Designed miniproteins, single chains, continued (5). Designs and how they scored, part 41

Each design is a single chain, and the fold is of that chain. pLDDT is the mean over its residues in the fold that is shown.

## One batch from the design tools (miniprotein)

Design m17396
Fold by ESMFold2-Fast:
Parts: sequence; C-alpha cells; structure tokens
Structure m17396 (fold): chain A 85 residues (1-85)
Amino acid sequence: RDEAVRRLAERLLERVPELSREQAESLARVTVDLVLSGADDEEIYRAMYLAAKALGLSDEVARKVAEALTELKEEIRRLLEEAGV
C-alpha cells in the first residue's frame, strides 16, 4: 500500500509538476483507497477534482489532477495486485 501510494505520487508529479510532494502523496493515498473500495472512473474524477480544489489548486490544475489519477487507475490496480492487496 505505502509503495503504491509513493509510486502513484511520483507518476502524478510527472504529469502535474505544479503539485508539492505532500499534495501528490495526499491525493495518491485517497485515490488508492477509492480504487480499493471499487470506485468507478466518474467517482474517482469527481473526488480528486474536489480534493485538489480543497488544497487551493486552480480549476485548471484540479482538472489535470483528476484526469491523471483517473487514467492511472488501471496501473494502480495492477500494482496493488502485485503487492498482494
């Protein structure tokens, strides 16, 4: 789980360099929990957009975050399966 959060945060920072490492890790953790709970793409997108806005990020950056994390969902699932969770 911690490795999945760290890897996702690294991927998110590559796609949205405006984020701090702490913001990326916070968003990655919420996304991992949503994926584990069976959330669909729309649920992930909306939750991450709102979370990014709550962090004080602009609408443009919040949309980039939501899009990136939704697209990374399949990679997260594979990473969690490999980790046995």
Scores: mean pLDDT 79

Design m17397
Fold by ESMFold2-Fast:
Structure m17397 (fold): chain A 90 residues (1-90)
Amino acid sequence: AKVTVEKVVSKDPEAAALEKAREAEAKGIVPVVVIDSPELSEEEREYQIELAAAGIKKAIEEGKDVLLIAAGETEEAAERAAKEALEKIK
């Protein structure tokens, strides 16, 4: 099982992440999307990170390759999304 991280910076991070997820699925890779957005509540952010971490761990246990898609409107936001998800799977 391989975990790859891709950072996506876009004015529409949700749409951009969805496009990357479709590309990963077409290649037989499990996509896991995390979006850092100032519009998310603290509870929504925590829930998203927990779901992403659980999805990554499950795919690894099943021997599947995973693409963690960390998206945001800025490079800093995308990096934060990636770090938060990866910290939960340590």
Scores: mean pLDDT 83

Design m17398
Fold by ESMFold2-Fast:
Structure m17398 (fold): chain A 94 residues (1-94)
Amino acid sequence: AKEVYQQRIDLAEGARDAALALGSVAKSVQELANMVRSMALTAKYFLSDPTLGDALLEGAERASKAKSVEEATQIVLDTLDKRIKELREKREQL
């Protein structure tokens, strides 16, 4: 129901805030990608949100190929923004 979508939106928004903070302190593209992969495993196995986990794993893989930490951060943020938009649209249809 709508409450489940709100919880998933809150988790995705929290992941976005975390990714933005990690991007501000990461020393390399690979460090950021590894930290995002850790977030993905937490979402998938501890928060019971495998869709968010899979989105973060895809974002981390794309980010690992970026030329700068700033580009890698933006790739992760774009991935999460897409997920948040999809969840909000789905919630509004209920």
Scores: mean pLDDT 85

Design m17399
Fold by ESMFold2-Fast:
Structure m17399 (fold): chain A 94 residues (1-94)
Amino acid sequence: MLSVEEFRETLEKTLAEESDPAAALARLRIALTDLFENETDEELLIEKIGVLLEVAARLPPEARAELVAFIRRQARRHLSESVVARVEALAAAT
């Protein structure tokens, strides 16, 4: 997996290269799915989700809302209840 800094750089580049919000959202969903399946460090996972939410602030409100809903679904599928609460708090703060 990428470092937090490399992850941020990859996401920023993705949004800079993709002018269509729907296509940008699809690419962020792919990155997020990979993150939930392959990041074994829980604290790094939470930090990278935070970075993705910050970068996603550049998306239109409806696309950002879909991404937040996707994050919540993936968190409930892959993470413990306490970690899901941390992800939901992070999403509410951004």
Scores: mean pLDDT 79

Design m17400
Fold by ESMFold2-Fast:
Structure m17400 (fold): chain A 68 residues (1-68)
Amino acid sequence: SLQELLVRIFLHELEVLTEELKSLSPEEAKKRLEETRKAMDRVIEEFKLSPELVEELEKAFEEMEKKV
């Protein structure tokens, strides 16, 4: 489905961001995390993602935060 494709794309973007965060200062990393969270919230709202897909995004975001 389109929703599943969007989630997969966003999950890939989180993986890329995780690598980018390693080269950022703690302050810049925090800003990037906040921006990414806002982008994720917009995708959830705009595309009316199912609870299961929201849970996948939430878990991936939390895993990314743990690496920073």
Scores: mean pLDDT 82

Design m17401
Fold by ESMFold2-Fast:
Structure m17401 (fold): chain A 110 residues (1-110)
Amino acid sequence: MEEAYKKGLEAAKESGEKGEKAGKGGAYSAQATAYGGEKGDGSGAAAAGAAASGSYAEALISGGDKEGVEKAAEASNKAGKGALKGGEEGGKLASEGGSEAAKAAAEAGA
């Protein structure tokens, strides 16, 4: 959980002020997705949906960058699939997707 958040914040710091705002949104979404995935229950699907929506929205608001938006959407879909799968493997996939979404959102904001 904390690792996903830290990765988003690191990307945000490197991207400057716009990246910091996008990265914070993405990091919270990644953290929520990782938490839901670890639980392996219905909360994981809800967290993944929130992560998808948050990361995508931050990418759109921050850059309008098509590549960044597509990367954030793809990573959010990966997180959603992980949350739906559940268990150790699903939790790992959800955490990875959430972290990738946070990074993509931060980079789009730069």
Scores: mean pLDDT 56

Design m17402
Fold by ESMFold2-Fast:
Structure m17402 (fold): chain A 70 residues (1-70)
Amino acid sequence: SPAQREIEEINRELAELKAASEKALEEALAAIDPTDTRRRALLRGVADGVNDILESVTNLTISSIKRQSL
């Protein structure tokens, strides 16, 4: 259905954004001293928070599309 294709497109976009975020995190962590555990933990925490927000917003959008398809 058209709604199902829209949901698939949104999920693909989320996956691409998550992949870009993970790559940016890896590059940022590579620039930080391995012994700087505090800074590394903070950066990982920020990345986790961003991923949670992206997933939450995407789920709300998908739920809205599903309601409109009824």
Scores: mean pLDDT 80

Design m17403
Fold by ESMFold2-Fast:
Structure m17403 (fold): chain A 94 residues (1-94)
Amino acid sequence: MLDEIRELAEQGTKEAVERVRELLNQLIDKAKEAIEKGDLETAKYYVNLAAQALVLLRRLAEDHPEVAEETRKVIDEFAPKLKELQEALEKAGV
């Protein structure tokens, strides 16, 4: 029974990583679109949501080493983008 729970968790974990990646892509796209339109308040909102999603990915990688490499690649892709957006918003005074 514990083994079955593990297998279901591993399958759920992979799907969770994919869902979080899709969410991150949407949030970053919306943040960039808001910046292009000069809507820095909306950009800040989406950046904050993306930061929360990244925290969930870090927890997933720590709890599930089996998908840690795939999860780290997503983190590595999105963490620099989030930092760049956060720095841009801080420099803009928002």
Scores: mean pLDDT 74

Design m17404
Fold by ESMFold2-Fast:
Structure m17404 (fold): chain A 55 residues (1-55)
Amino acid sequence: SSQRRQRIQQLQQEALQLSARLAEARRAGAPESEIAQIEARLQEVLDQINAERLA
């Protein structure tokens, strides 16, 4: 459905932004707690994309 495709596209954009933030945080030597938070959110978004594809 168009709604599902739009949701997946938005989640993919969020994953790309989070991946970029993660790379920047690691490059800048951000605290482990901050890096872990970004990693957790990225994993959550990836899991949501997978769930939408399998529904």
Scores: mean pLDDT 88

Design m17405
Fold by ESMFold2-Fast:
Structure m17405 (fold): chain A 90 residues (1-90)
Amino acid sequence: SMVKEELERIEEEYKKAVEWLEKNASPEEREQMLEVLELMVRLAKEMLGKSSEEVKELAKRAAPEFERLAERSGEGIGEELRALAESMKK
């Protein structure tokens, strides 16, 4: 039940974010942010029902993907993605 509720929340939040980007962001910003959102949603779903140890290992595995997005992003978003990736490696 809790896992299903959390999954539905993640999917609803993702849909709202996509709709906001389609209305407010430039095509370039939308492409970059959609890639970030897709990785975040994938990671969040993979973490559902996992132990703290499994969550830590999933985060470490995902860190390189966020580093790659950071390299392709503007300074503001890139810095935040690098900080997130560094945190995930711990």
Scores: mean pLDDT 77

Design m17406
Fold by ESMFold2-Fast:
Structure m17406 (fold): chain A 67 residues (1-67)
Amino acid sequence: DEKLKELRELIEKRSSKALPFALKLLEEEPQLRDKVEEVLRESFFGRIVLHEIKNFKPTPHFLKLYE
């Protein structure tokens, strides 16, 4: 999936946009949750993002950055 590919690229670049992108993807396509978690488990940085998602309460500014 193109969105999962974009998520992998953000993770590989250790981008600050990885977390808001993953959160937006989970909101728009919740059926991809398991695949998103698999992508995030593939790398050290991805696992940090996954940890943040599990403890994160979305703030408006993250969602706005991904509109």
Scores: mean pLDDT 73

Design m17407
Fold by ESMFold2-Fast:
Structure m17407 (fold): chain A 62 residues (1-62)
Amino acid sequence: GSAPARERIRALLEEILADPERWRRYSTRELADRVGLSPGAFSRLFREVAGVSVREFLAPPE
């Protein structure tokens, strides 16, 4: 069924934590499309849920 946007973002966060290398190759637009949001709505909601931007969340360890 269609989950609320916030739940879809949480599911994506779990997938990213399980395999960050896979998800780093995706653009913000592609990630937004995958959860059924515009890039702007995705970026805003992702920051609300994760506390950081998607770019920061996907940054490789230095």
Scores: mean pLDDT 80

Design m17408
Fold by ESMFold2-Fast:
Structure m17408 (fold): chain A 87 residues (1-87)
Amino acid sequence: SMEEKLDQIEMGLAWMAALAEDEEGLARAKEIVDKLREQKDEEKVEKAYEIVMEGLERVLELVRAGASKEELAEVLRETIERLEELA
C-alpha cells in the first residue's frame, strides 16, 4: 500500500541519517516525507521508494567498505535532493 511504502521511505531515510550521524539530513528527510504524505500522489511515492531503497543500498555498501560518516552523509544529501525534485 502507499502507507506501507511511505513508512518504509521514512524508516530508510532515518536509518541512513543515523548511520551518517546527520541530524540536518534527518530533519530535511522528515519534511519531504510529510510533504509526500500530504500530496497522496501514488506515482511520486513509488518513485520516492525506489530512490530511497537505492540510496540505502549505497549507504550500506559504503558502511561495509569502511567509508567515513562524511561519505555516508553525501549519499543521504544526494538522495534528499532527488526526493525534493519529486516533492
Scores: mean pLDDT 87

Design m17409
Fold by ESMFold2-Fast:
Structure m17409 (fold): chain A 88 residues (1-88)
Amino acid sequence: METEERTEYLIEKLKEAFPELAEEIEARREEIKKLISRHQPSKEEIDELVEELKKLKPKSFDELLEAADELLEKREIDALVEAVEKVT
């Protein structure tokens, strides 16, 4: 998927999961696009991200964005660690 398609997919999923934050999510689309550009998550990774965010129950968009960034970064690190462990 192109970055724009991934961004729209994440925005729609987030608005569905956090309707109370929907207006702020829409207003701050550029920040979500930066998150997608940084991590380049797949559709499946976006689905997993939204489910993890639902468990965390963020109270604000800033908390939601920070949690999303940390979760995506952790996924990248965990994948790298597992790859290294297989050769050591």
Scores: mean pLDDT 77

Design m17410
Fold by ESMFold2-Fast:
Structure m17410 (fold): chain A 71 residues (1-71)
Amino acid sequence: MEVTSLVSGEVLSWEKFATGRGGQELQKRGVRTQEEAEAAYRERLVAAGLSEEEAQAVVDGGRAEIREKQA
C-alpha cells in the first residue's frame, strides 16, 4: 500500500540525511534544516492522498524508528 511505501521512503530519507549523503542532496534542493525537510515530506504525503494528520503521524513514526535504531 502507498502509506507503507511512503513510510519506508521517509525512514530511508532520514537515515541518508543523518549519514550525510541525504543532507547533501537536500541542500542542493535548498533544504537547510530538518524542519524544512519534514515540511516538504509532509506535503508530498498529503499530495499522495494522506490527510494532514496521517502525514504527520508517518513523519513522527519515521523519526521515532530512526531514534530507536540510533539509541
Scores: mean pLDDT 56

Design m17411
Fold by ESMFold2-Fast:
Structure m17411 (fold): chain A 85 residues (1-85)
Amino acid sequence: SKKDELLKKMKDAIENQDVDGLRELLDQVLDEFDPETALEILSEVTRYVSDLYDQGKISDETLDQIGKVIGDAIVRATSRFMERP
């Protein structure tokens, strides 16, 4: 599915510390999915980042950068959820 393809690409970007690539993929998630589904995807991505950090695969600097990008996406998805028709 499109959701599974995007999740895989986001996990790959996180593992490669591609912050810009992750931002572009998150923009695509926000554009292509309803806010509820987008928030579920963001929750899964956040869990994956935490798992990689616990494994020592992400530095504190990269965690801060990724966390800011994901946090921005969560704020944007939440705002869209509140504007539900």
Scores: mean pLDDT 83

Design m17412
Fold by ESMFold2-Fast:
Structure m17412 (fold): chain A 93 residues (1-93)
Amino acid sequence: SAEAYAKKYLEIEKEAIEEARKNNQDIEAFQKEERRLLIEKLKEAGFTPEQIRAALLALARKQIEILGADEAAREQILALAEERAEEIIAEIE
């Protein structure tokens, strides 16, 4: 399922985010690219637009928890996840 895939991806992404933070990388830009790759993999696996949207939003919420992001960063992360979900839905439909 998309949820199971997102959970597995979240474990891998947590390590990648921690490494990016350690190297003083732009976390927002990094998360945007990682979400793009997740979307591509979900599309390749044949998940529906609704499943992709659910997975992206679940992943974004978990990233917020892991990063300890402040309110402004939380809003940006969630907004980016929603924008990417809309783009994917438009491409599939």
Scores: mean pLDDT 66

Design m17413
Fold by ESMFold2-Fast:
Order: structure tokens, then sequence, then C-alpha cells
Structure m17413 (fold): chain A 65 residues (1-65)
């Protein structure tokens, strides 16, 4: 899913610009998000990222949320 991958890359870059540790991987249509949330701004972006991934029909696994 090219559009999903582009959206994930954009949001991960925004999270990293805020100083958050963020990465993602996609395994068999499942999005795995590794994000350390330490600020309210990071939390809002993270919630938007999860919502976007689900809107693209991807299953999301969040190990620390």
Amino acid sequence: MKELEEALKEFVEKLRELGAEASYSIVNGMVILNVKIETKETEELYKELVKKAKEFGASVFIPEY
C-alpha cells in the first residue's frame, strides 16, 4: 500500500522532528509502531498516525501503548 507507507513515513518524520523516538514496520499487512510518547504534542501526532493507518484498512500493533 504505497499511500499508507507514504503517510507512515511522513508522520514518523514529524514525530522525530519533535525529538521522539519513532519507527514503523509492515509485516503481512500489519503496521508495527514503535514510538516513545513523552509530550502531549507527540501523543496527538501518534493518535493521528494510528487513525490514518486504520483508515487505510491496516491492522495496527502498538507494543508500548
Scores: mean pLDDT 71

Design m17414
Fold by ESMFold2-Fast:
Structure m17414 (fold): chain A 69 residues (1-69)
Amino acid sequence: SSSRLEELEKKRRELAREIVEKLDEAMRKVIEEALANPEKVSEAMKAILLSYLEYEGEDVEAFREKLAA
């Protein structure tokens, strides 16, 4: 019973990792598009992107300037 629970926990962690990796890839694409066309990005979306970049430890001020167009 313990071994089965450990296998389920491992599968859950692997699935969670895959979700996080796909979310990170999606966020990178959104950031790239926002930097290419900042004028087409809503203020709400810019705030979300800056929060994500801060969480990742990126230079938020440099990105804020690029998104301010």
Scores: mean pLDDT 76

Design m17415
Fold by ESMFold2-Fast:
Structure m17415 (fold): chain A 60 residues (1-60)
Amino acid sequence: MADDLANYVRSLGGSDQQVQQIVNLVNQASTALSNGDVDTARRLVQQTQDLINQVKQQGS
């Protein structure tokens, strides 16, 4: 779950701040999905992907 994602982002060279932001977005997306709010979940997943791509570009 969130711990696995946090370890993945750290392996890409992500900072503690970036890891925390990504974990928070994923937790919010999971909550939205549990509530049946697919539109909110989709938006949060998109924001998560954007942050992961940003980490990949800067984490070398």
Scores: mean pLDDT 77

Design m17416
Fold by ESMFold2-Fast:
Formats: C-alpha cells, sequence, structure tokens
Structure m17416 (fold): chain A 55 residues (1-55)
C-alpha cells in the first residue's frame, strides 16, 4: 500500500496523529505496527513515521 510521512511535533501522541490522518484516534495501532514502535506512549519530536494510506 501507499504511505505518507509524518514528523512528530511537541505534544503529539499516536492517538492524535491517527485522529489527524484518519479522523479516528482508535487507528493509532496501525501506525505503531507499521513503524515497529516499541512503546506507543514514548515518542519524541522529530521522529518520522510512515502513515499507511487506508482505502
Amino acid sequence: GKVSYYTVKPSDNLSKISQREYGNSSKWQIIEELNNIADPNLIYPGQVFKIPILQ
């Protein structure tokens, strides 16, 4: 599938990124799985995540 790239900003978390990209905060696990994130509660500004484009 196609992906976009998102650079983490201060105060971001995976739920907020999911809400921004998909309109649904509950889809954050898709971002976690694609990016092999060890701890979804521990992300830092400047990290670049692959955001899967859902069809």
Scores: mean pLDDT 79

Design m17417
Fold by ESMFold2-Fast:
Structure m17417 (fold): chain A 95 residues (1-95)
Amino acid sequence: SLEEKLKRIRELYERFKASTDPAEQDRLLEEIAGLLSEIAQEVFDRGASPELREKALELIRLATKLTDPSMTREEQLKVLEEAIKLAEEILKEVK
């Protein structure tokens, strides 16, 4: 479910904040980006409103930024916070 995916993203985010291993950080960001993309895909599959589809597109853009190797850790943390907030808003509108 979308709620289970968001819960997993939050758990991975907490692990990312605690991690000091760059390889683990990269794996966590890739898994979070994948889950964000899956949430966006489910919004498209449900035939959501144009406004909700725009939010799903923004979620994909944020997911893409998380896997950009030029991003600093501070930038990654800000993008993660924005993506989680956006995913929460999407879940409220779907429900």
Scores: mean pLDDT 87

Design m17418
Fold by ESMFold2-Fast:
Structure m17418 (fold): chain A 69 residues (1-69)
Amino acid sequence: MSPLELVEAAVARGGGVLTKQEAIELLQSLGLSKAEAEKIVRDFMEETGKERLTLSEALELLAKAGIPL
């Protein structure tokens, strides 16, 4: 699947939002290590003040992680 399809599937599975753990698992599925995924997700959630990510916010997370859509 493309990164976009993986994001859309993960968000749909979560009822329209991604939790911190689901976002970490998504980044790992896209080739990041657990440590890298945890750091990027933590930094993004702290920066945005979000505990759950919408599809739009998940796409911003992927862009910050350097993952092409």
Scores: mean pLDDT 82

Design m17419
Fold by ESMFold2-Fast:
Structure m17419 (fold): chain A 90 residues (1-90)
Amino acid sequence: DAPEEVRRKIRELLDHVEATGQGVSEETAKAMLEAARDLDKAGYLGHYSFLASVALLTTSSPAQRKAHPAATDEADAIGREAVELTRKFL
């Protein structure tokens, strides 16, 4: 399983964004991407589908898309990278 610490951090970021009504910021998108890369380096490739799901859930929020349309491109890039990393394991 993906390290609990990494999953907790990603969930806290998602919950914070949802609570504030703000979209995915560039900083949030970069943090999620770095978490995915850290999992790859640690050998947890099979859990990238989870990270891809979190990234996509963040961008699929109607409030977030309205607030930060430009941030959707970054989250889509994170989702694509997470899928590619998962494919390396599969």
Scores: mean pLDDT 53

Design m17420
Fold by ESMFold2-Fast:
Structure m17420 (fold): chain A 61 residues (1-61)
Amino acid sequence: MTVEEILDKLDIKPEDLKEVLEKLKRAVGEDASGKEVAEAAGILDPKLVEEIEKLMKYFGI
């Protein structure tokens, strides 16, 4: 799955992705995994979850 699928699921622009992921992690908790952040966003597809984990690592979240 591509970053575009995640952007469509979250209804956000590419430039807002880091801020939205940071907000989701704060809402879930400090120990939140990429899977938990994805689930908080309503994303349950394993490939999209993996991509969110990669994006969080890339952004240093």
Scores: mean pLDDT 78

Design m17421
Fold by ESMFold2-Fast:
Structure m17421 (fold): chain A 93 residues (1-93)
Amino acid sequence: AIVLGTPTITRDGPLVVSTVSATNLGEDQMVTFTATARQKSGAPVTHTSERYVKAGETVTATFQFEASEDTDVTWTAKSAEGSASASASLQAP
């Protein structure tokens, strides 16, 4: 099983960076991380990455994108043992 921490989300001008920690409580496995960013207007932006995560290991996944509006980011970690999701929001400056 994969456990996601609370995602962080920060802004530097038009760039938004979201980071999440994931801990593997199961066996060594390949984990697919998907980050979906939704702004107040426009289509969602998604990014997918795969990582091999050892039993008991904690890894950090990061997604950087451009956003000028209020933004919600949802992280999903999927493996053969199941999936976990966590979300964070950032208001426009």
Scores: mean pLDDT 81

Design m17422
Fold by ESMFold2-Fast:
Structure m17422 (fold): chain A 94 residues (1-94)
Amino acid sequence: MKVDLTVTIPSTGVRISATGSPENVERALRSVSDDLLRNNTQPGQPASIEGLDVKGNRTVFVLRPGESRTVYLDGILSDVFVAPDGSVGVYAWE
């Protein structure tokens, strides 16, 4: 079963929308929201997302508005997209 969840970071106004199974959405959304909070990311700024690359190395992916990347977020294969309006989209794979 897939769910859609949208949260707003109150300090910055950044909106994050995540889609996937409930457990995968919770895990991926927590990972992304923690990164955006730590970096005080404002809407329309590059988003720095921590995850694993294809070699299993922990790295920081810098996504500008209009960019997307496939990354492992807390072990969940996910597509992360930063929209031109500064909102962040996450598709958590099953």
Scores: mean pLDDT 81

Design m17423
Fold by ESMFold2-Fast:
Structure m17423 (fold): chain A 108 residues (1-108)
Amino acid sequence: SEDKKLQEERRKKLIEELRKAMENGEMSKSDIATILFIGAPEELRVAAYKKVLELLNSSNPEDVKFAEEVMRLVALLEARSGEEILLPDEELIERGKEIIEKEIEKAE
């Protein structure tokens, strides 16, 4: 359908802009969120995940909070059961961190 073609063109354009942000070292929090939601290519996901780990070690509490929320969301997106979704936030954050670290290792 025409709508599917327009969506695919918009997705390609968005991926190109995200690649530019990655190459320039200018990946924003909004870029990281977009990468997670669109099911971006592995190179963009790995770059976003590396940025999340960087933000987790920031002296800025707002950056740490954002990183923890991303880890929690990653755990929820990769959850295989309703029981996993109902885990405490601290356990979801730890699971998300493990997923992020494994994806980075797998790409290297």
Scores: mean pLDDT 83

Design m17424
Fold by ESMFold2-Fast:
Structure m17424 (fold): chain A 84 residues (1-84)
Amino acid sequence: QAQIDALRKQAEEERKKANDLITEVKNLKEMGDKLAKYYEETYGPEIAEKVRKLFEEEIDKVSKKAGEEYTKADRLLKQAEDLE
């Protein structure tokens, strides 16, 4: 049981990391939308598109990391279930 409890605790920690990364993605989307709108109104659509692309690239990187942490959590949970 101690080994099962340890695996479940690690899975919970990895899920918390993934959730934090998802929160970061939401914050990046909000910032990207606000900045793109500001740049569109101030400098025009071409500059706004460049800002949007920069945020999309960063969002994709953080989203990939979140997915990796969820995959780790699921693997740890499966190991715990297999030992039960």
Scores: mean pLDDT 84

Design m17425
Fold by ESMFold2-Fast:
Structure m17425 (fold): chain A 86 residues (1-86)
Amino acid sequence: SLEEALEHLKKARKELEKLPPSESVRDALQLTEGAISQIRAVQNGKLSLSREQLVALLQEARRQAEIGGAKEAVEHIKKAIESILS
């Protein structure tokens, strides 16, 4: 569900915020915040990205988090993707 995905992404954001700033961590954080904004837009009845586009955004967020060594954030982003695909 989108509600479960939002909860996982909030946890991913907190884990990313704990890490030293790097380009990959910053990019993962921006992509994760973008996904949170898109889910909130849907919940408020606004137009947002398609399910496929949201998943693609989160897959890129996961990739940047992996490059940045953000292991805990990666796990939370994976769970967010699974929640959207369920």
Scores: mean pLDDT 86

Design m17426
Fold by ESMFold2-Fast:
Structure m17426 (fold): chain A 94 residues (1-94)
Amino acid sequence: APAPASEEEVNEIVEELTKKVNELLSKEKDPKKQEELDYMGKYGLGLISRAVRRGLSVEEVRELVEKVLEIMEEMLETGDFEAARARLAELLAA
C-alpha cells in the first residue's frame, strides 16, 4: 500500500492547483464563470485537505486534483454550473 502524502508533496499539489486556477481566471472574460472558478478552486482545496486527513497517497491526491481540473474545464466549455457542482459533490462523497 502506498504511504500517505507528505506535507511537502501536499504543498506542491496545492501550489499546482492554485497556479492552474489563477491561469484559468486570467483568461476568462465571463464574470459568472470567474466566480464559479473561484468557488471550485476553494472547493478543490477543501477536498485536498479532507484527502490528506484520510491518509490518502500523493497519487490519490493528484488524481483528485486532476478530476477537479477536468470538471473546471468542462464547466468553462459547457457553462453548466449545476452539472459541475454535482460532480464536485460526488468527489466529496467518494
Scores: mean pLDDT 83

Design m17427
Fold by ESMFold2-Fast:
Structure m17427 (fold): chain A 61 residues (1-61)
Amino acid sequence: LQAAQQTKQALQTVQQTTALLPLIEATMPPDVVDLVRAGLAEAQAQVDAASPETIQQAQQL
């Protein structure tokens, strides 16, 4: 349950940040864009570390 909840938060971060990334790149300084990309990479790494079962549970929450 806790792992699925954490994976759901990481998935939401990836989805939301990816959707907003073109706007962030257009409006923010390069150093802020780099920080956002680093955060996205970290969230993606958390998703990649999760088992397929945990990802499915996260999507059902």
Scores: mean pLDDT 77

Design m17428
Fold by ESMFold2-Fast:
Structure m17428 (fold): chain A 69 residues (1-69)
Amino acid sequence: SAATREKQIRALEGGLAAARAKDEVAVLAGGRELQKLGMPELGARLEELARQRDFESAVALLEEALKEL
């Protein structure tokens, strides 16, 4: 739905800002939100990258996901 897509875009943008700020807690929360919004593989990968503190890969992942929407 359009409402789900809007939430996905907001979650991706929020995750990207958090990853650029190196905010592990916010990136983890973003990954969980993406999983609830029907992006389970992306959200799980984002949580994994946050736990590893690999914010560079998290930024790249989120930028690519935003281009595909």
Scores: mean pLDDT 88

Design m17429
Fold by ESMFold2-Fast:
Structure m17429 (fold): chain A 64 residues (1-64)
Amino acid sequence: LSRGERMRQAILRGADEGERKAKELLKEMDAKGVAPRDKMIEMFVTLADTMGRASAAVAAEAAA
């Protein structure tokens, strides 16, 4: 695979993981009756963390 293709795959994996974590978090917050504002904050924090991990994965592929 080309370097660009490996980086693209890392980004796609990060997006898939972010979607799964976001869905799990929404289910947990719904079950606990968390307020909409708090749900939004937790969602954004989770997305930011997932994007950070995806960026690290892309950097690792770029170094290979």
Scores: mean pLDDT 72

Design m17430
Fold by ESMFold2-Fast:
Structure m17430 (fold): chain A 62 residues (1-62)
Amino acid sequence: SMPSLEFVILKLNIWVHENKETVTEQDIYDRAKELVKEYGMPEEYVEEIYKNGLFVLEGLRR
């Protein structure tokens, strides 16, 4: 079975935290796309996962 959406979001959030000083918005998008592909999730989830990563990054840089 596919992992939960929450699990994949958590994976991206951890990665964003680890790379917060250098990561770009494009890097977050590319990582979201990689995770969706790796875990066999529908492509439609890329945008949702990406937006979650952006919100985390914005919070970390405030």
Scores: mean pLDDT 84

Design m17431
Fold by ESMFold2-Fast:
Structure m17431 (fold): chain A 90 residues (1-90)
Amino acid sequence: MSMSDAQARRIVDLMRIMIRDFGVDATIAAVVAALRDRFSPAQLGILVDAIRAAAAGRIDDAVAILRQFTQAQGDAIIDTIQALIAQLRA
């Protein structure tokens, strides 16, 4: 099943926290490195597009891009970004 709108918006909120605290390029590098063993290059490209849309303030575009993922993939993305925020703040 595709991820929900609420799940996609939660991911955008987490991406915006990382972008605010670490910058766009560092956010892209960290997310790609953390997920490269679990996601295809095409799926990682979709995540990069979502991060760039969020950074540009295009929140509805970022949500639409993320809704290409399944609910299970959405949960994996949320868990990964939460872990990265904790690690990068330590």
Scores: mean pLDDT 88

